Designed miniproteins, single chains, continued (4). Designs and how they scored, part 91

Each design is a single chain, and the fold is of that chain. pLDDT is the mean over its residues in the fold that is shown.

## One batch from the design tools (miniprotein)

Design m15148
Fold by ESMFold2-Fast:
Formats: structure tokens, sequence, C-alpha cells
Structure m15148 (fold): chain A 67 residues (1-67)
């Protein structure tokens, strides 16, 4: 499935850098960047990228609240 494969690639490409940013004390910056990617992707008509960004955003929000 093209959509599933694309989601996994986008998710992985965003999750790694976001985790690095959180553990480097830049969690707020990572959250703002992910919100920007989700919005820009939806506005541009890239729903799979927007969904991947939203998934990473939700996971990073939970992580930041637990630190």
Amino acid sequence: DYEEKSFKVYYGNMKGPALTAVYSGQGDLALENLRGVEKASRDAGFPILAEAARRVLEEIEELVKSL
C-alpha cells in the first residue's frame, strides 16, 4: 500500500529529529516545527504527510509532558 509505506517513511524521518530535539532541551521548538509541518502539509494537499506529522506531534507532546 503506497499510503502506508509513505506514512512510515514520513513518520520515521520526523520522529528521529524530534526525539533528538527533545533530549537536547529543544522540545518546544520540535513541537512548533511539527505543528507547522502538519498545517503546511494539509494546506498543500499532502494528507499522508500531515497525518504522519500529527502522529509524531501527539507522541512528542506526551513525552514532553512526562519529562
Scores: mean pLDDT 86

Design m15149
Fold by ESMFold2-Fast:
Structure m15149 (fold): chain A 75 residues (1-75)
Amino acid sequence: MLSAEELAEELVEAVRRNDLEAVIRYVQELYRIKAPVEILERTLEEIRRLRAEAPSPVADFAIAAVGTLIKELKE
């Protein structure tokens, strides 16, 4: 079983390779384990950097999904 940090790293790699199915899976796993908000915020910032370098629908989806997770888990 992957740690929250390992899942976050796999999510970033899935975004880099434009693998939407993997992005959805890792976002769901991060939610299931109630990943620390601090890890999610760092992950969101990294995905935002990737989107700035190479815009894609997968990166847009990942930013929206991780942003939603942060809001849900912060409260």
Scores: mean pLDDT 85

Design m15150
Fold by ESMFold2-Fast:
Structure m15150 (fold): chain A 79 residues (1-79)
Amino acid sequence: ATLVIDAKGSVEKAQQFAKKFMEIAKKEGVRVILIEITGGHLRIVASGKEEDIKRAAKEAEKAAKELGLDEVEIKIFED
């Protein structure tokens, strides 16, 4: 499965979220493919087993809400 996260906020919040997601990815056994931060717009792409990706997505959503990111979109692709 592949996880794609798009989020918007301040550059500082985007950087904090990216750091948190790296921690989540390590914990859940998920491979981070891409992290891009441009002007407070964050994109993360990660791959792993479907069950690990679903757990990582749930933890990522919580982390984004705790950091107060303005817009968060999380998509899971199972192909």
Scores: mean pLDDT 84

Design m15151
Fold by ESMFold2-Fast:
Structure m15151 (fold): chain A 100 residues (1-100)
Amino acid sequence: SEEIDKRVARLRQLAVEARKKNPLTEEEAQKVIDEVKRIIENDIELPFEKAVTLLARLLLANPDSPLVDEFLRYLKVKYPELTDEELLDRIEQAIRELAA
């Protein structure tokens, strides 16, 4: 969906702005990337709020990473009861909280 792609692009932009306010060290960014890889590779089930916060942190660490799209697909599979719009709204809120 073009509308979903546009919303994801907006989330990437918000994450870039959030990182400017609360900068991550390269070590902190790498730890987030490694944690997301571990969760996907081992099919680990997280509570929804933790999973959303981790995706928001991944977007701050590396917004252009293919891992972002992979983890978003993972969340859609693990939480099929949520619409794409609801999932994206929760991710946007988590990014805004990381910017505060």
Scores: mean pLDDT 84

Design m15152
Fold by ESMFold2-Fast:
Structure m15152 (fold): chain A 87 residues (1-87)
Amino acid sequence: MIEKLKEALKEAVRLLEEHTGDKELAEKLLEKIEKAKTAEEIIDVVLELQHALKGLELSPELEAQLEEKLALIDEEAQKLAPEKRAE
């Protein structure tokens, strides 16, 4: 279900772009999502989005919405790559 995770990530990126106006960041993230072929690469994009959120001054409502969407995507991606947890 990689395609469904990609669509959910694209929605999160578009929501971020819509509220920040940072089309360059959105374009870079969307390119990474399109190129992602594995659940591990999806998890990498989730991590980059989470790092971007830490540096952005977002409304509490928007931050909560993005955090929830990213957590759900990460959970589903980890189900597809269950053995990525080492140690």
Scores: mean pLDDT 76

Design m15153
Fold by ESMFold2-Fast:
Structure m15153 (fold): chain A 103 residues (1-103)
Amino acid sequence: MEEIPEDMTEEEFEEQLRRTLAGSLIMIQILSKKDPEKAKEALKKLIEELKKLGADQAIIDTLEKMLEKPLDEDELREVLKTLLKLSDEEIAEIEEQIRKSEA
């Protein structure tokens, strides 16, 4: 409730946070194919930021496991659907936005 923008509902804020987290994880997965060490550093920073925001322990535990064993594309998609409650369409939209940003 605190730190939510005045013109944004709690539901809109939570949806935006889930989409932002999903985008970060997709970018980290892409980065891991090019630079695994930089991807691990980005994931560690994401975990620390989420801890400061009081994110669910299940999210933190899942991301900490990813530091030890990088996820493939199918495993990441399953995590996004299960942990962040995203649909296949929402994941595809986020992937499309990332692809356009890298062009």
Scores: mean pLDDT 73

Design m15154
Fold by ESMFold2-Fast:
Structure m15154 (fold): chain A 67 residues (1-67)
Amino acid sequence: MLIYIRSTSDEVSADDRKKAVELVAAAVKKIEELRKEGKLTDEKIKQIYKELADKLNEIPGFEVTVE
């Protein structure tokens, strides 16, 4: 599954970029925890990406699409 993240403006604030990076890091950590438990599935990955996309869309200047 692929996630596409695009800024909708030439200037995205440093704080907004930091927030986006933190959200991505949290999603990656959740996936790694599931992998360690042997519970990582495509469905759970899709759900984590959907939650990530929803949170990123709350940040002004980002457009996110999940495939």
Scores: mean pLDDT 72

Design m15155
Fold by ESMFold2-Fast:
Structure m15155 (fold): chain A 80 residues (1-80)
Amino acid sequence: MSEEELDLEVELALVQIRAAITKKAAENPSVDKEQLLEDIEKTIKEAERVLQRAREAGFEDLVADAESIIKDLKEIKEKL
């Protein structure tokens, strides 16, 4: 594993953790929807950055994982 691959895996793992927290927050009736929307948009942008770097490096497994996260977050955003 290269340092670049490891760095991207760590960044993707952090994005996955934030996405999971965001999914749980979206189900909470007391959630601040404006703050949640900002958090979703920020996490999508970070996932898109990981996706771009993974594509450029040819890390197809990381590309697939990043695309999945982006799709899930966009679906949550549409429900808000």
Scores: mean pLDDT 83

Design m15156
Fold by ESMFold2-Fast:
Structure m15156 (fold): chain A 59 residues (1-59)
Amino acid sequence: SAAAEEAARKKKFLEIQLDSLQTSRELVKMRMARENSPELEKSLATIDKQIAEIEKQLG
């Protein structure tokens, strides 16, 4: 059905966004391991919130 096709496309888009955010999270964590800062800690917290929201939408 059209509704099932729309749901599948939305799920795929969310999965792509989740993958991008997970990559960004790893990069921030690598930077923090070398030299931590309040800015990096805030960036990590923001990314974690975005990941949690997408995971909530996925299931």
Scores: mean pLDDT 87

Design m15157
Fold by ESMFold2-Fast:
Structure m15157 (fold): chain A 92 residues (1-92)
Amino acid sequence: MKEEVLRLQEELARALLEFLRAVEAGDEKKAEELKRRILEIVRRIAELLGLSEEEREELLREVEEAFASVTKENAAELRERLEEVLRKSKEK
C-alpha cells in the first residue's frame, strides 16, 4: 500500500512538472494530455487512500479548477516552487 502510493506520488510530481513546462512553452496539446494523466493519477491515489466516491469527485473538481488557475505567466513560478518542495522532500 505505502509503496504503491509513493510510486504514484512520484509519477504525479513528474507529470505536474511536465505540465507546468508545457504551459510555460505554450504547448497546449501536451498540456491537455498531461492534465488527463494527472487526473488519472489523482483518482488512483484517492482510491488507494480509501476516499469515498463523493470525496473523489470533489478532489477531481478541485484539481480541474487548479488547472484553470495556471497561466503562461505563473507557470514558471509554480514549477520552481514545486521543484523546491520535491528537493526538500528527498532530503528526509
Scores: mean pLDDT 79

Design m15158
Fold by ESMFold2-Fast:
Structure m15158 (fold): chain A 94 residues (1-94)
Amino acid sequence: MEEKQQEIEKLVIEAVTNGDKSKLLEALKILKEYVEENETDEERKKEALEKLEELEKLINDPSLTLAEQLSKFHGVPLSTAKQGIEDVKKYAES
C-alpha cells in the first residue's frame, strides 16, 4: 500500500512539474487497478470507480487547464488550485 502511494505521489509531482496530463492518467490507472483488485464491497467499489472516472473526464477535457480541473474536482477556488500547483513545483525544484 505505502509503495503504491509513493508511486502515485511521484507521478502527480511529475505531472504538475512538467504539465504532463499523461502522468496524472497513469496515477489514476494505478488507483483504479488497486480498487478493482482489493475492494470486495460492490457499492463502495462502484462509488470509488465513479469518482476516479469523474476526475479522468476532467483531466481529459481540453478546454480546462490543470488548475481549473483541480478547482472543479476539489470544489476549491481557482486561486487555491493555482497556488497548490506552484507549491508542488517549488517542492520538486528543491
Scores: mean pLDDT 72

Design m15159
Fold by ESMFold2-Fast:
Structure m15159 (fold): chain A 63 residues (1-63)
Amino acid sequence: MPAPSVEEQAERAVELAKTLRLHERYSRDALVEALVRLVDPPPGQEAAFAALLDRLLAERLPG
């Protein structure tokens, strides 16, 4: 695909965090902040992207 959607970028960011086991080292809030910074979503979409990441991390990574 020429450019991944925001949802695809969020899925990839969560898979990266899971692969690197960042969930064992960082709180969910810290992970969301780091992944938002890494992906650098368009202005005005940061809150929606952060909410999506928080949801995906809660669903995909055990606490």
Scores: mean pLDDT 74

Design m15160
Fold by ESMFold2-Fast:
Structure m15160 (fold): chain A 94 residues (1-94)
Amino acid sequence: MEAVLAALERLLALVEELLAASTDPAVRQRLKEAIALLREAMRAVEAGDFARALELVTRASRLALEAARQISPEAARRVEGAVNEVGWALVQAL
């Protein structure tokens, strides 16, 4: 559980960093939606609902990756790395 929350916190921090640096309204909206889903995923993990957390992380990751790809290849790579850490931690918790 602790490893999953730590990975989610790192992904959330990265998405918040990208939101702060972004000026495109469509990109900002996707990042805001991803942040909301990641916060819900953290609550699901704390409740022990790893199936719900995986669903929420999958949706958040798609939005974050779509937004990051519109920002830069470097942003996309950073998000992919953070998403892989979360996915790995969730699989180990299941």
Scores: mean pLDDT 87

Design m15161
Fold by ESMFold2-Fast:
Structure m15161 (fold): chain A 102 residues (1-102)
Amino acid sequence: MSSEELEALAREIGKLVERGLLGPASAEVLKRVDARHPGFGLTLLMVGLGLLGPSAATLRRILTALYEEGMVDALRADAEAIPELRQTYLDLAARLEAFVAS
């Protein structure tokens, strides 16, 4: 995955955080990630706001931490619970899986 694709993925997740539109399962994953890696949640929020452009290495660390804590399964669960955001959650889950496969 390119640096541009990593930043786009992190920015879309960060926008959901900023807008309070992250689903309950995904929000719990983010809380666990922030507990293990203090500041990752704040970094995603700031990326969503356009206030930070972290390095590709930092973005890879954050996205890997989200994946390892079960963000893909959490996004899929949220897609079933919140039909209005179903497509957004499923697209993010697919992009996070593609990131790990690359």
Scores: mean pLDDT 87

Design m15162
Fold by ESMFold2-Fast:
Structure m15162 (fold): chain A 80 residues (1-80)
Amino acid sequence: GVLEKYKKEFDEYYNKAKEIADKYSDLPEAQRLKNEIDEVKKKAEEASKKPNAVGDVYRYLQEAKEILEKLEKLYKEAES
């Protein structure tokens, strides 16, 4: 279903974000973003257990995507 699709997409963004953050673990901004996505994951998991979870999980999916984009920007700047 739609919820399962959003949960899978969330896990993909989460895993990629964690990989980048762990690679740059000496950067304070990467550590901050890692903590932010861990909190978003907890909220998404809690929301997914509630009735009518689709909208809430979708919001957290968007937050995870934004955190990933910030980490990808750090990655590009570090490679410069």
Scores: mean pLDDT 83

Design m15163
Fold by ESMFold2-Fast:
Structure m15163 (fold): chain A 82 residues (1-82)
Amino acid sequence: MADLDVAAAVEKSKEAIEKLVAEGKISKETAEEIKKLLDKAKDLSGLTMVEIYIAVLITADPENEGLRELLDAVVKAIEEAS
């Protein structure tokens, strides 16, 4: 069996994105870009690329708490799917 449920990690990450957009913590444009990366994620390497992308966004805007919450949620989704 594959040790990582990539589909479960992607779905949980998308749920976190939708909640953060609904709460106004991240923009719809940022959410769409991250969702596109999640749709391309087929394995752990793809999911790691999503984490790196969010981390780069946080570095550019460290006061954006929504991006930090999103990164934590993605990491948690991957951990729970592994």
Scores: mean pLDDT 81

Design m15164
Fold by ESMFold2-Fast:
Structure m15164 (fold): chain A 66 residues (1-66)
Amino acid sequence: GMEDAVRLLQEHTGMSREEAERLVRGAREALEISDVAGEVALHELTELLGSEELARQVMEEVRADL
């Protein structure tokens, strides 16, 4: 879920809870807009995190709450 996505971001990157919640909220909004927006969000998270595997895990946790 979204809380698990927040935890993954914090544990992997050391970012604050506020920063992680902002990224997770953005990913959720993208997934609710369109498949294309969701793919853009995945790409942006991959670049930010340096890991496509982690970015996909975050996106899947967000999708689980939709």
Scores: mean pLDDT 86

Design m15165
Fold by ESMFold2-Fast:
Order: structure tokens, then sequence, then C-alpha cells
Structure m15165 (fold): chain A 88 residues (1-88)
């Protein structure tokens, strides 16, 4: 459980920070803190396959989406394994 949660959190946090930097470089007038909070929510939605429309679809934005989705899939795989072992 802890490994899956840590991986999910790490992937989400990294994606959110990368998106925040990308949006700041694109000239966003929002504060870094506001962008980071919104980015975290968006990254969580992307991990669940729900949303990515607000991410700039530059090559960088596409990589962020792909890496966050990969992190979410890996975390889910670890969670399922841990749950099976606990269910015994």
Amino acid sequence: LKEAEELRRRSLEEGAERLTRLMQEAGSEQSREELLQGARILMENIMNGEGHKTVPLTEEGKKIIEEVREGGREAERLREEAERRRAE
C-alpha cells in the first residue's frame, strides 16, 4: 500500500510541478501557488483518465500527460498486488 501511494503521489507532484512551470513560461498571470494547486487536481484527474483539456497540448504538455498516466497505472498495479497479499 505505502509503495503504491508513494509512487502515485510522486508522479502526481512531479506532473503538477512540470505543468506549473510550463504554464508560467507560457505567460500565465496566475500565481505559482494557484497554478500548482490546480495542476495537482488536474494531474489526479489525468491519472484517472478523466481530463487533460486544460494542459497546453505542446510536446511538453503531452509528455506530462503521458508520464502522469504511466505513473498512475504503475501505482494501481502495486496497489492491486498489495491488496491481494493482504487479503490472504
Scores: mean pLDDT 70

Design m15166
Fold by ESMFold2-Fast:
Structure m15166 (fold): chain A 77 residues (1-77)
Amino acid sequence: SMADMLRKINQIRAEADKEVKRLLDEMRKEEAEIVKKAKSKEELNKGLLSLVGRAVKEVGDIVEKELAQIKAVRSQA
């Protein structure tokens, strides 16, 4: 039913939101460590740019997985 499809989609979205929140919490901890350990502005900038690049990739992976799962649910409706 349409109600069952919407329930499954909502569960997929809720799990993706949970994964993004976990990732953001982990990144805040890594940012704090980068700031604490950096001995120069150059090291700080390099560390932060690397962290941002990894974050963009990992968020992209979560979003792609979410969209693929939603598409699979919709195609079986």
Scores: mean pLDDT 87

Design m15167
Fold by ESMFold2-Fast:
Structure m15167 (fold): chain A 59 residues (1-59)
Amino acid sequence: MEEEKRKKILEILEKNDSVTIDQLAKETGLSKEEVAELLRKLIADGEYIPDEKKPVKSS
């Protein structure tokens, strides 16, 4: 179940670089908290590497 949510987030990020955590939550139907946790797990697993210029980050 969790892997399916991770894949959805990755697909959205790949199609749209200019997305925010709020947009990801709305498009996936997840809470902002769940999206943030999944992003952290993706980074930890090496599935997603955030660049300094990436728009998907908490300010």
Scores: mean pLDDT 69

Design m15168
Fold by ESMFold2-Fast:
Formats: sequence, structure tokens, C-alpha cells
Structure m15168 (fold): chain A 82 residues (1-82)
Amino acid sequence: MKAIEDEITKNLNLFLANVRATVAATKPEDVPAVDAELAKIEALLKDLIKKKNYLEIAEEISLKLVELMDKYEITLDDLPEF
């Protein structure tokens, strides 16, 4: 369903952009590493959407977002809700 896929993609991209902005403000030396991790998460989402595996999207993307936030010491308070 394209509408749901577009909304998931938009919300994830907004979240990832906010993560990148937070890292750029607090730890600018980590930005290249963050950009690489964000690209991997975007590629994973695109692959899972093509496979119509929406349960896997929820599980795998959530785990990757938690790992990214923990690695760069970003809290949910630093990011808008999506």
C-alpha cells in the first residue's frame, strides 16, 4: 500500500534527519559515521518495503534506531515524535 509506505519513509527520514542534526551539533566528528549508518537504515527500509514485510520493518528498523541512539548518546527528548 503506497500511502503507508510513503508515510513510513517520510517519518523515518524526518527522524534520521533529526538524529544527524543532533550529532552535528554535539559530536560533529561522528557525522561521517552517522551518515553511513543512516544510509544503511534507509537501504534496509527500502528493501523491506519492496518485500512487503511490514512486521520485519517494525522490528529491524526499531532495533537499528535504538542502536544508533545508544551509540551516539541521543535520547528521545532530543528528537520530535513521529
Scores: mean pLDDT 72

Design m15169
Fold by ESMFold2-Fast:
Structure m15169 (fold): chain A 95 residues (1-95)
Amino acid sequence: MEEVKKYEELAEENIKKVPFAREFIEAMGKPTLSDEENEELQRKLEGLDPESRKLVLLALLNYLMAVALKKAEEAGDKETIEAVKKQREKILAEL
C-alpha cells in the first residue's frame, strides 16, 4: 500500500508540472483510441519541449506502476509485488 501511494503522489506531482499528462494518461487507459484522438495526442505531445515530454512519460510510468502494484496486491500475487518493488528501485536510480 505505501508503494502504491508513493507512485500515485509522484504521478500527481508530474501532472501538476505538465497538465497535458492527465489527458495523456486518460487516453492511454482507453481500450481503443479513434484516429482523431490519436492524432490530437501525438500533435500535443510533439508540441511539448523535451523536458515536458519526459514529465508526461514519467507521469504515465508512475501511474502504471501504482495500478500494477495495487492489482498485484489485490490478487495476492507475491511474485509480481516483489518484481514491482525491484523495478521501483531501478526506475528511481535512473531518474
Scores: mean pLDDT 74

Design m15170
Fold by ESMFold2-Fast:
Structure m15170 (fold): chain A 79 residues (1-79)
Amino acid sequence: TKAKVAELLIDLHEVTGSNTFTFELSSLAKYLGVSQSSASRALRELEKKGLIGVKRDGNTVTVTILDLEGLKAELEKLK
């Protein structure tokens, strides 16, 4: 799940040039083919590593990439 989240954030950054993305947690989980609890856990683990910032507001999460190179390195470890 962490690999799927990291890959999505890197892909969105490359397409949009933005570092900040807002998702509804249920929609994010469905898109990734995982449970909401798995998606939420993956976000917390990446946040704990200092790779992303996460702002939670009800059913929405706003994710900010804090360390793009570290996020890419983490993705390679998870493959």
Scores: mean pLDDT 81

Design m15171
Fold by ESMFold2-Fast:
Structure m15171 (fold): chain A 97 residues (1-97)
Amino acid sequence: EIDEIVETFKEVFGLNEEEIELLREALENSNPLQLLQIKEAVELAKYIKENGKPGETFTYERIAYDPALNKTVEVKVEVYLTEDYELEVLKVESKEV
């Protein structure tokens, strides 16, 4: 799970070894909801880099049951693709439904 997120970040954002170590530490210290938000954001970023057009904002929304929290949550991610094909995460949020 964490390894998959790290590999996607490395591919999408071109992280160096120091940045990868900091990301792993942050992910290991994240609660289940934060980890879900990060995972959804990274998967969206990868999709946009492969399929998006520069200058567009992309929104990803899903409803998921989180067994660790025993709650239904809505995850929303907004990402902007620049003219240089760089990704800016504008917003990541989760809330109970």
Scores: mean pLDDT 70

Design m15172
Fold by ESMFold2-Fast:
Structure m15172 (fold): chain A 84 residues (1-84)
Amino acid sequence: MEEELEKMINEAKEELKKTIDELRKQGVSDETIRRIARIKAREFAEKIAEYLLQKGLMNSEEAEAFRDKLIAEFEKYIDELLKK
């Protein structure tokens, strides 16, 4: 189960990086990139938390807490990518 979770998190991070790289190549402002990446980060976190809830690996409260933790982790990753 840990391996599947790690895979989902890594796939989300790779998608966020690709989104940021593509938008930067198009000359989009860092402010706009951060907004778009944050929306994607939230969507990925919600999808991962929902998967864990549906598998019975977490209850609703645990899934909400984990979603919020993932959002914070993805936000930090986005900020590091935008630091150059």
Scores: mean pLDDT 84

Design m15173
Fold by ESMFold2-Fast:
Structure m15173 (fold): chain A 87 residues (1-87)
Amino acid sequence: SELAEDLERAAEAAKTVTLEKVREAAERAKVHMDKHGTREAEVQFAYQLLLELERAGVSEEERREIARELGISEEAIEEAERRLRAL
């Protein structure tokens, strides 16, 4: 399926993604998220961002700072970290 092919390409891209590339992708996603005023949507966005930053080798302190710089609420960051640590 097209979805399966897209996911495979995304997985390959993730192996070569730099910290700068992750930041740019997150900034673009944040613009989209600002159109949806739900707290759950913000938490899901924060969760995906923190997960990708962890995969890129970014420390917990630094990834939290990146999320704050992108204007994600402290409440959403804490909830996303809780979900990330529960796995």
Scores: mean pLDDT 70

Design m15174
Fold by ESMFold2-Fast:
Structure m15174 (fold): chain A 70 residues (1-70)
Amino acid sequence: DPELDRLLAEAERLYAEAIAVAPVDAARARALAARADALLDLLAFRAPPAVREALAARRAALRAALEAAL
């Protein structure tokens, strides 16, 4: 689904921006991550069950990377 692929790419870009700004602006980084998490929640709701576990694992990895940068 091209729409789901675009939403995932957007969530990953928001997390990448959050990680990049985390050393300078922790509040902005957390706000960007919250926006990305909202997109990941929408993706999980729309995704078939077989994909949901992979999305949860990817979210956990993105969160771990952000916490390491904060």
Scores: mean pLDDT 84

Design m15175
Fold by ESMFold2-Fast:
Structure m15175 (fold): chain A 88 residues (1-88)
Amino acid sequence: EKLEELKKKAEEAEKKLKEYNERANELGRKAEEALEEARRARAEGDEERAEELFRQARELIFREAEYTVQAIYYSSLALSYRNEAKRL
């Protein structure tokens, strides 16, 4: 009973880990694209567009960091449940 509950909790945490990693990866790609566009805009002398794109990239980086922290949390939680199950 307890073993099956721990296995289910580990699987749910692993699912959350995957979801948060996928969200973080998507935001990271968007941030990289915004940074590249910002550098090009600045090179072309469009400072206003460059500043806006740098602002967007910073927001995306902060959101990526938040999802990465959540992924790390669920990774640790899943490992904890798996280790506890092995001791039963």
Scores: mean pLDDT 88

Design m15176
Fold by ESMFold2-Fast:
Structure m15176 (fold): chain A 85 residues (1-85)
Amino acid sequence: DLEAVNQQITGNLAQIEALLQQAAASGAVSDSTVTQISALVAQNRALLDLLRKVLPPQFDPWLDAQEQRLQDLTAQLQQLVKKVA
């Protein structure tokens, strides 16, 4: 079900952003927060890989944009971790 997959991707992105916002506001990044964000990123990467195999090539620019968003969120996490190391 493509709608369910899209809802899961969108939900995971919102949760990643909320966790990053909480970490930034607290000035500290817990190991549990890093683990949670990493798991959500990995799940979305797997879902995007599945969509890339199923969807026509015309959707590749949209999929690439979603992948870039995940890369940007991962970079934000790494930057927050670096600040508290």
Scores: mean pLDDT 82

Design m15177
Fold by ESMFold2-Fast:
Structure m15177 (fold): chain A 91 residues (1-91)
Amino acid sequence: SIDDGKNYITISHRYISDSYTKSSGDTRKNIKKSMGYITTSINSSDKSDIYNYTKKGKSYIINSYNKSTDPDTRKNIIDSINYIDISIDKI
């Protein structure tokens, strides 16, 4: 359901937010863009908008992973991606 999808997007946002606090530079910039899209997704009511903004958020968080060298930040990013993928399946 959309509500189940939004619950998992909200969990993902918590991991992304933690990664933002622990990151810097280009990694942090990509995390900030991901957070923006994920927030837009959570606040959307249309299923297609929720799906599309969640996918955009995912692309930026993957870029954050590729630019990150910190193991704890990388782990939080992987956890956020896993919850995004669960969310997409539930939407």
Scores: mean pLDDT 85

Design m15178
Fold by ESMFold2-Fast:
Structure m15178 (fold): chain A 58 residues (1-58)
Amino acid sequence: SSAAERVLSMLLALGAFNGFPALSEAELRAIAEAVVRRLGADETDPERIRAEARRLLA
């Protein structure tokens, strides 16, 4: 989805995955899709998006 692509681009720009070099592009996309499912397709707050992605990586 375009929302998941937007969220993935934001997470990459924020360096949210810098501690996880073993994650594939498909896994990064799956995390972005999971963030969209939890927060909604209209969520634009970078801190909320980053916090949810980090929760999923824990």
Scores: mean pLDDT 83

Design m15179
Fold by ESMFold2-Fast:
Structure m15179 (fold): chain A 89 residues (1-89)
Amino acid sequence: SAMGPIQEIFELLKKAEEAFKKGKETGDKKYYEEAIKYAKKTIELAEEHLELIKDVKDEGTKEVAKELEELKERAEKIIKEAEELLAKQ
């Protein structure tokens, strides 16, 4: 199912969000580095799946593409914020 990749990508994003939260709570740079790592994996998989479905025009696939773009944007924000916080250390 085209919806299957969303679950895997969402799990990676959740790992990135949890690592980022731990970084903010502890100040330990290793958690920001983990957040960036998982966020980059989220973006890579989201882009891969967006490329695979780009030529499909049905409504269900449009919803999948929208959700993948939203997950990608959330991951990009984590990378930017984590990199800014790492630069302050």
Scores: mean pLDDT 84

Design m15180
Fold by ESMFold2-Fast:
Structure m15180 (fold): chain A 93 residues (1-93)
Amino acid sequence: SAVAEVRALAEANFEAGKAVVEEVLARPELSPAGQAALKEAEEAIAAEEDEERRELARRLLPAVIAVAEYEPEKARQAELYALHLLAEARAAR
């Protein structure tokens, strides 16, 4: 139920969130906020001992950076995209 609700909400904004994430990936360099978020996320991934969780975190990494780089509205769309990826990973179990 909760996973289905998150997926439905994410799907409503999926394409917009994906576009925001792809724009961040195309940037030649990140803002200081984006760089700080990247470092924090990389440290969290390095500390994770569960391989499945590490792979999920790597898949969410661009969305985490996008949240730090963009204005609140675009950050929200990137968060919904990240939640969609999380819901897909949980549904695959």
Scores: mean pLDDT 67

Design m15181
Fold by ESMFold2-Fast:
Structure m15181 (fold): chain A 62 residues (1-62)
Amino acid sequence: MDPLEAVAYARQLAAGTDIVVGLTKDKKTIILFGDQSEAAKAEEIIQAVKQKFPQITVINGT
């Protein structure tokens, strides 16, 4: 798995939102940061990322 490709994909999906996409130092987990009002959008991004990259852990940090 390429975690950088997963991060790039998540950032493309977050474009136009206030959601910030972070990758943990160990490159195993993606974290989405944002306001609680964006929580539903963050969950949509998580679902899309996990469909394309099922081996990556994605956390909603909104």
Scores: mean pLDDT 80

Design m15182
Fold by ESMFold2-Fast:
Structure m15182 (fold): chain A 63 residues (1-63)
Amino acid sequence: SKEVLEELKKLPFWDRMKLSVLVHEKGPNVTAEQVKKELGVSDSTAKRLAKLARELAKLMNIK
């Protein structure tokens, strides 16, 4: 959980907000393709952020 929060702190404010919306809407089912579309990041970054979003959703108990 500490690692998830530290990775979130490294993101620009607007990217954190967009990722938070995806977590709220999709929960643990957030995909790299959805992250890439919403944030306009590279495939590698999208995969990393999608994993982070899924871990955050699980920590927040979002279904």
Scores: mean pLDDT 80

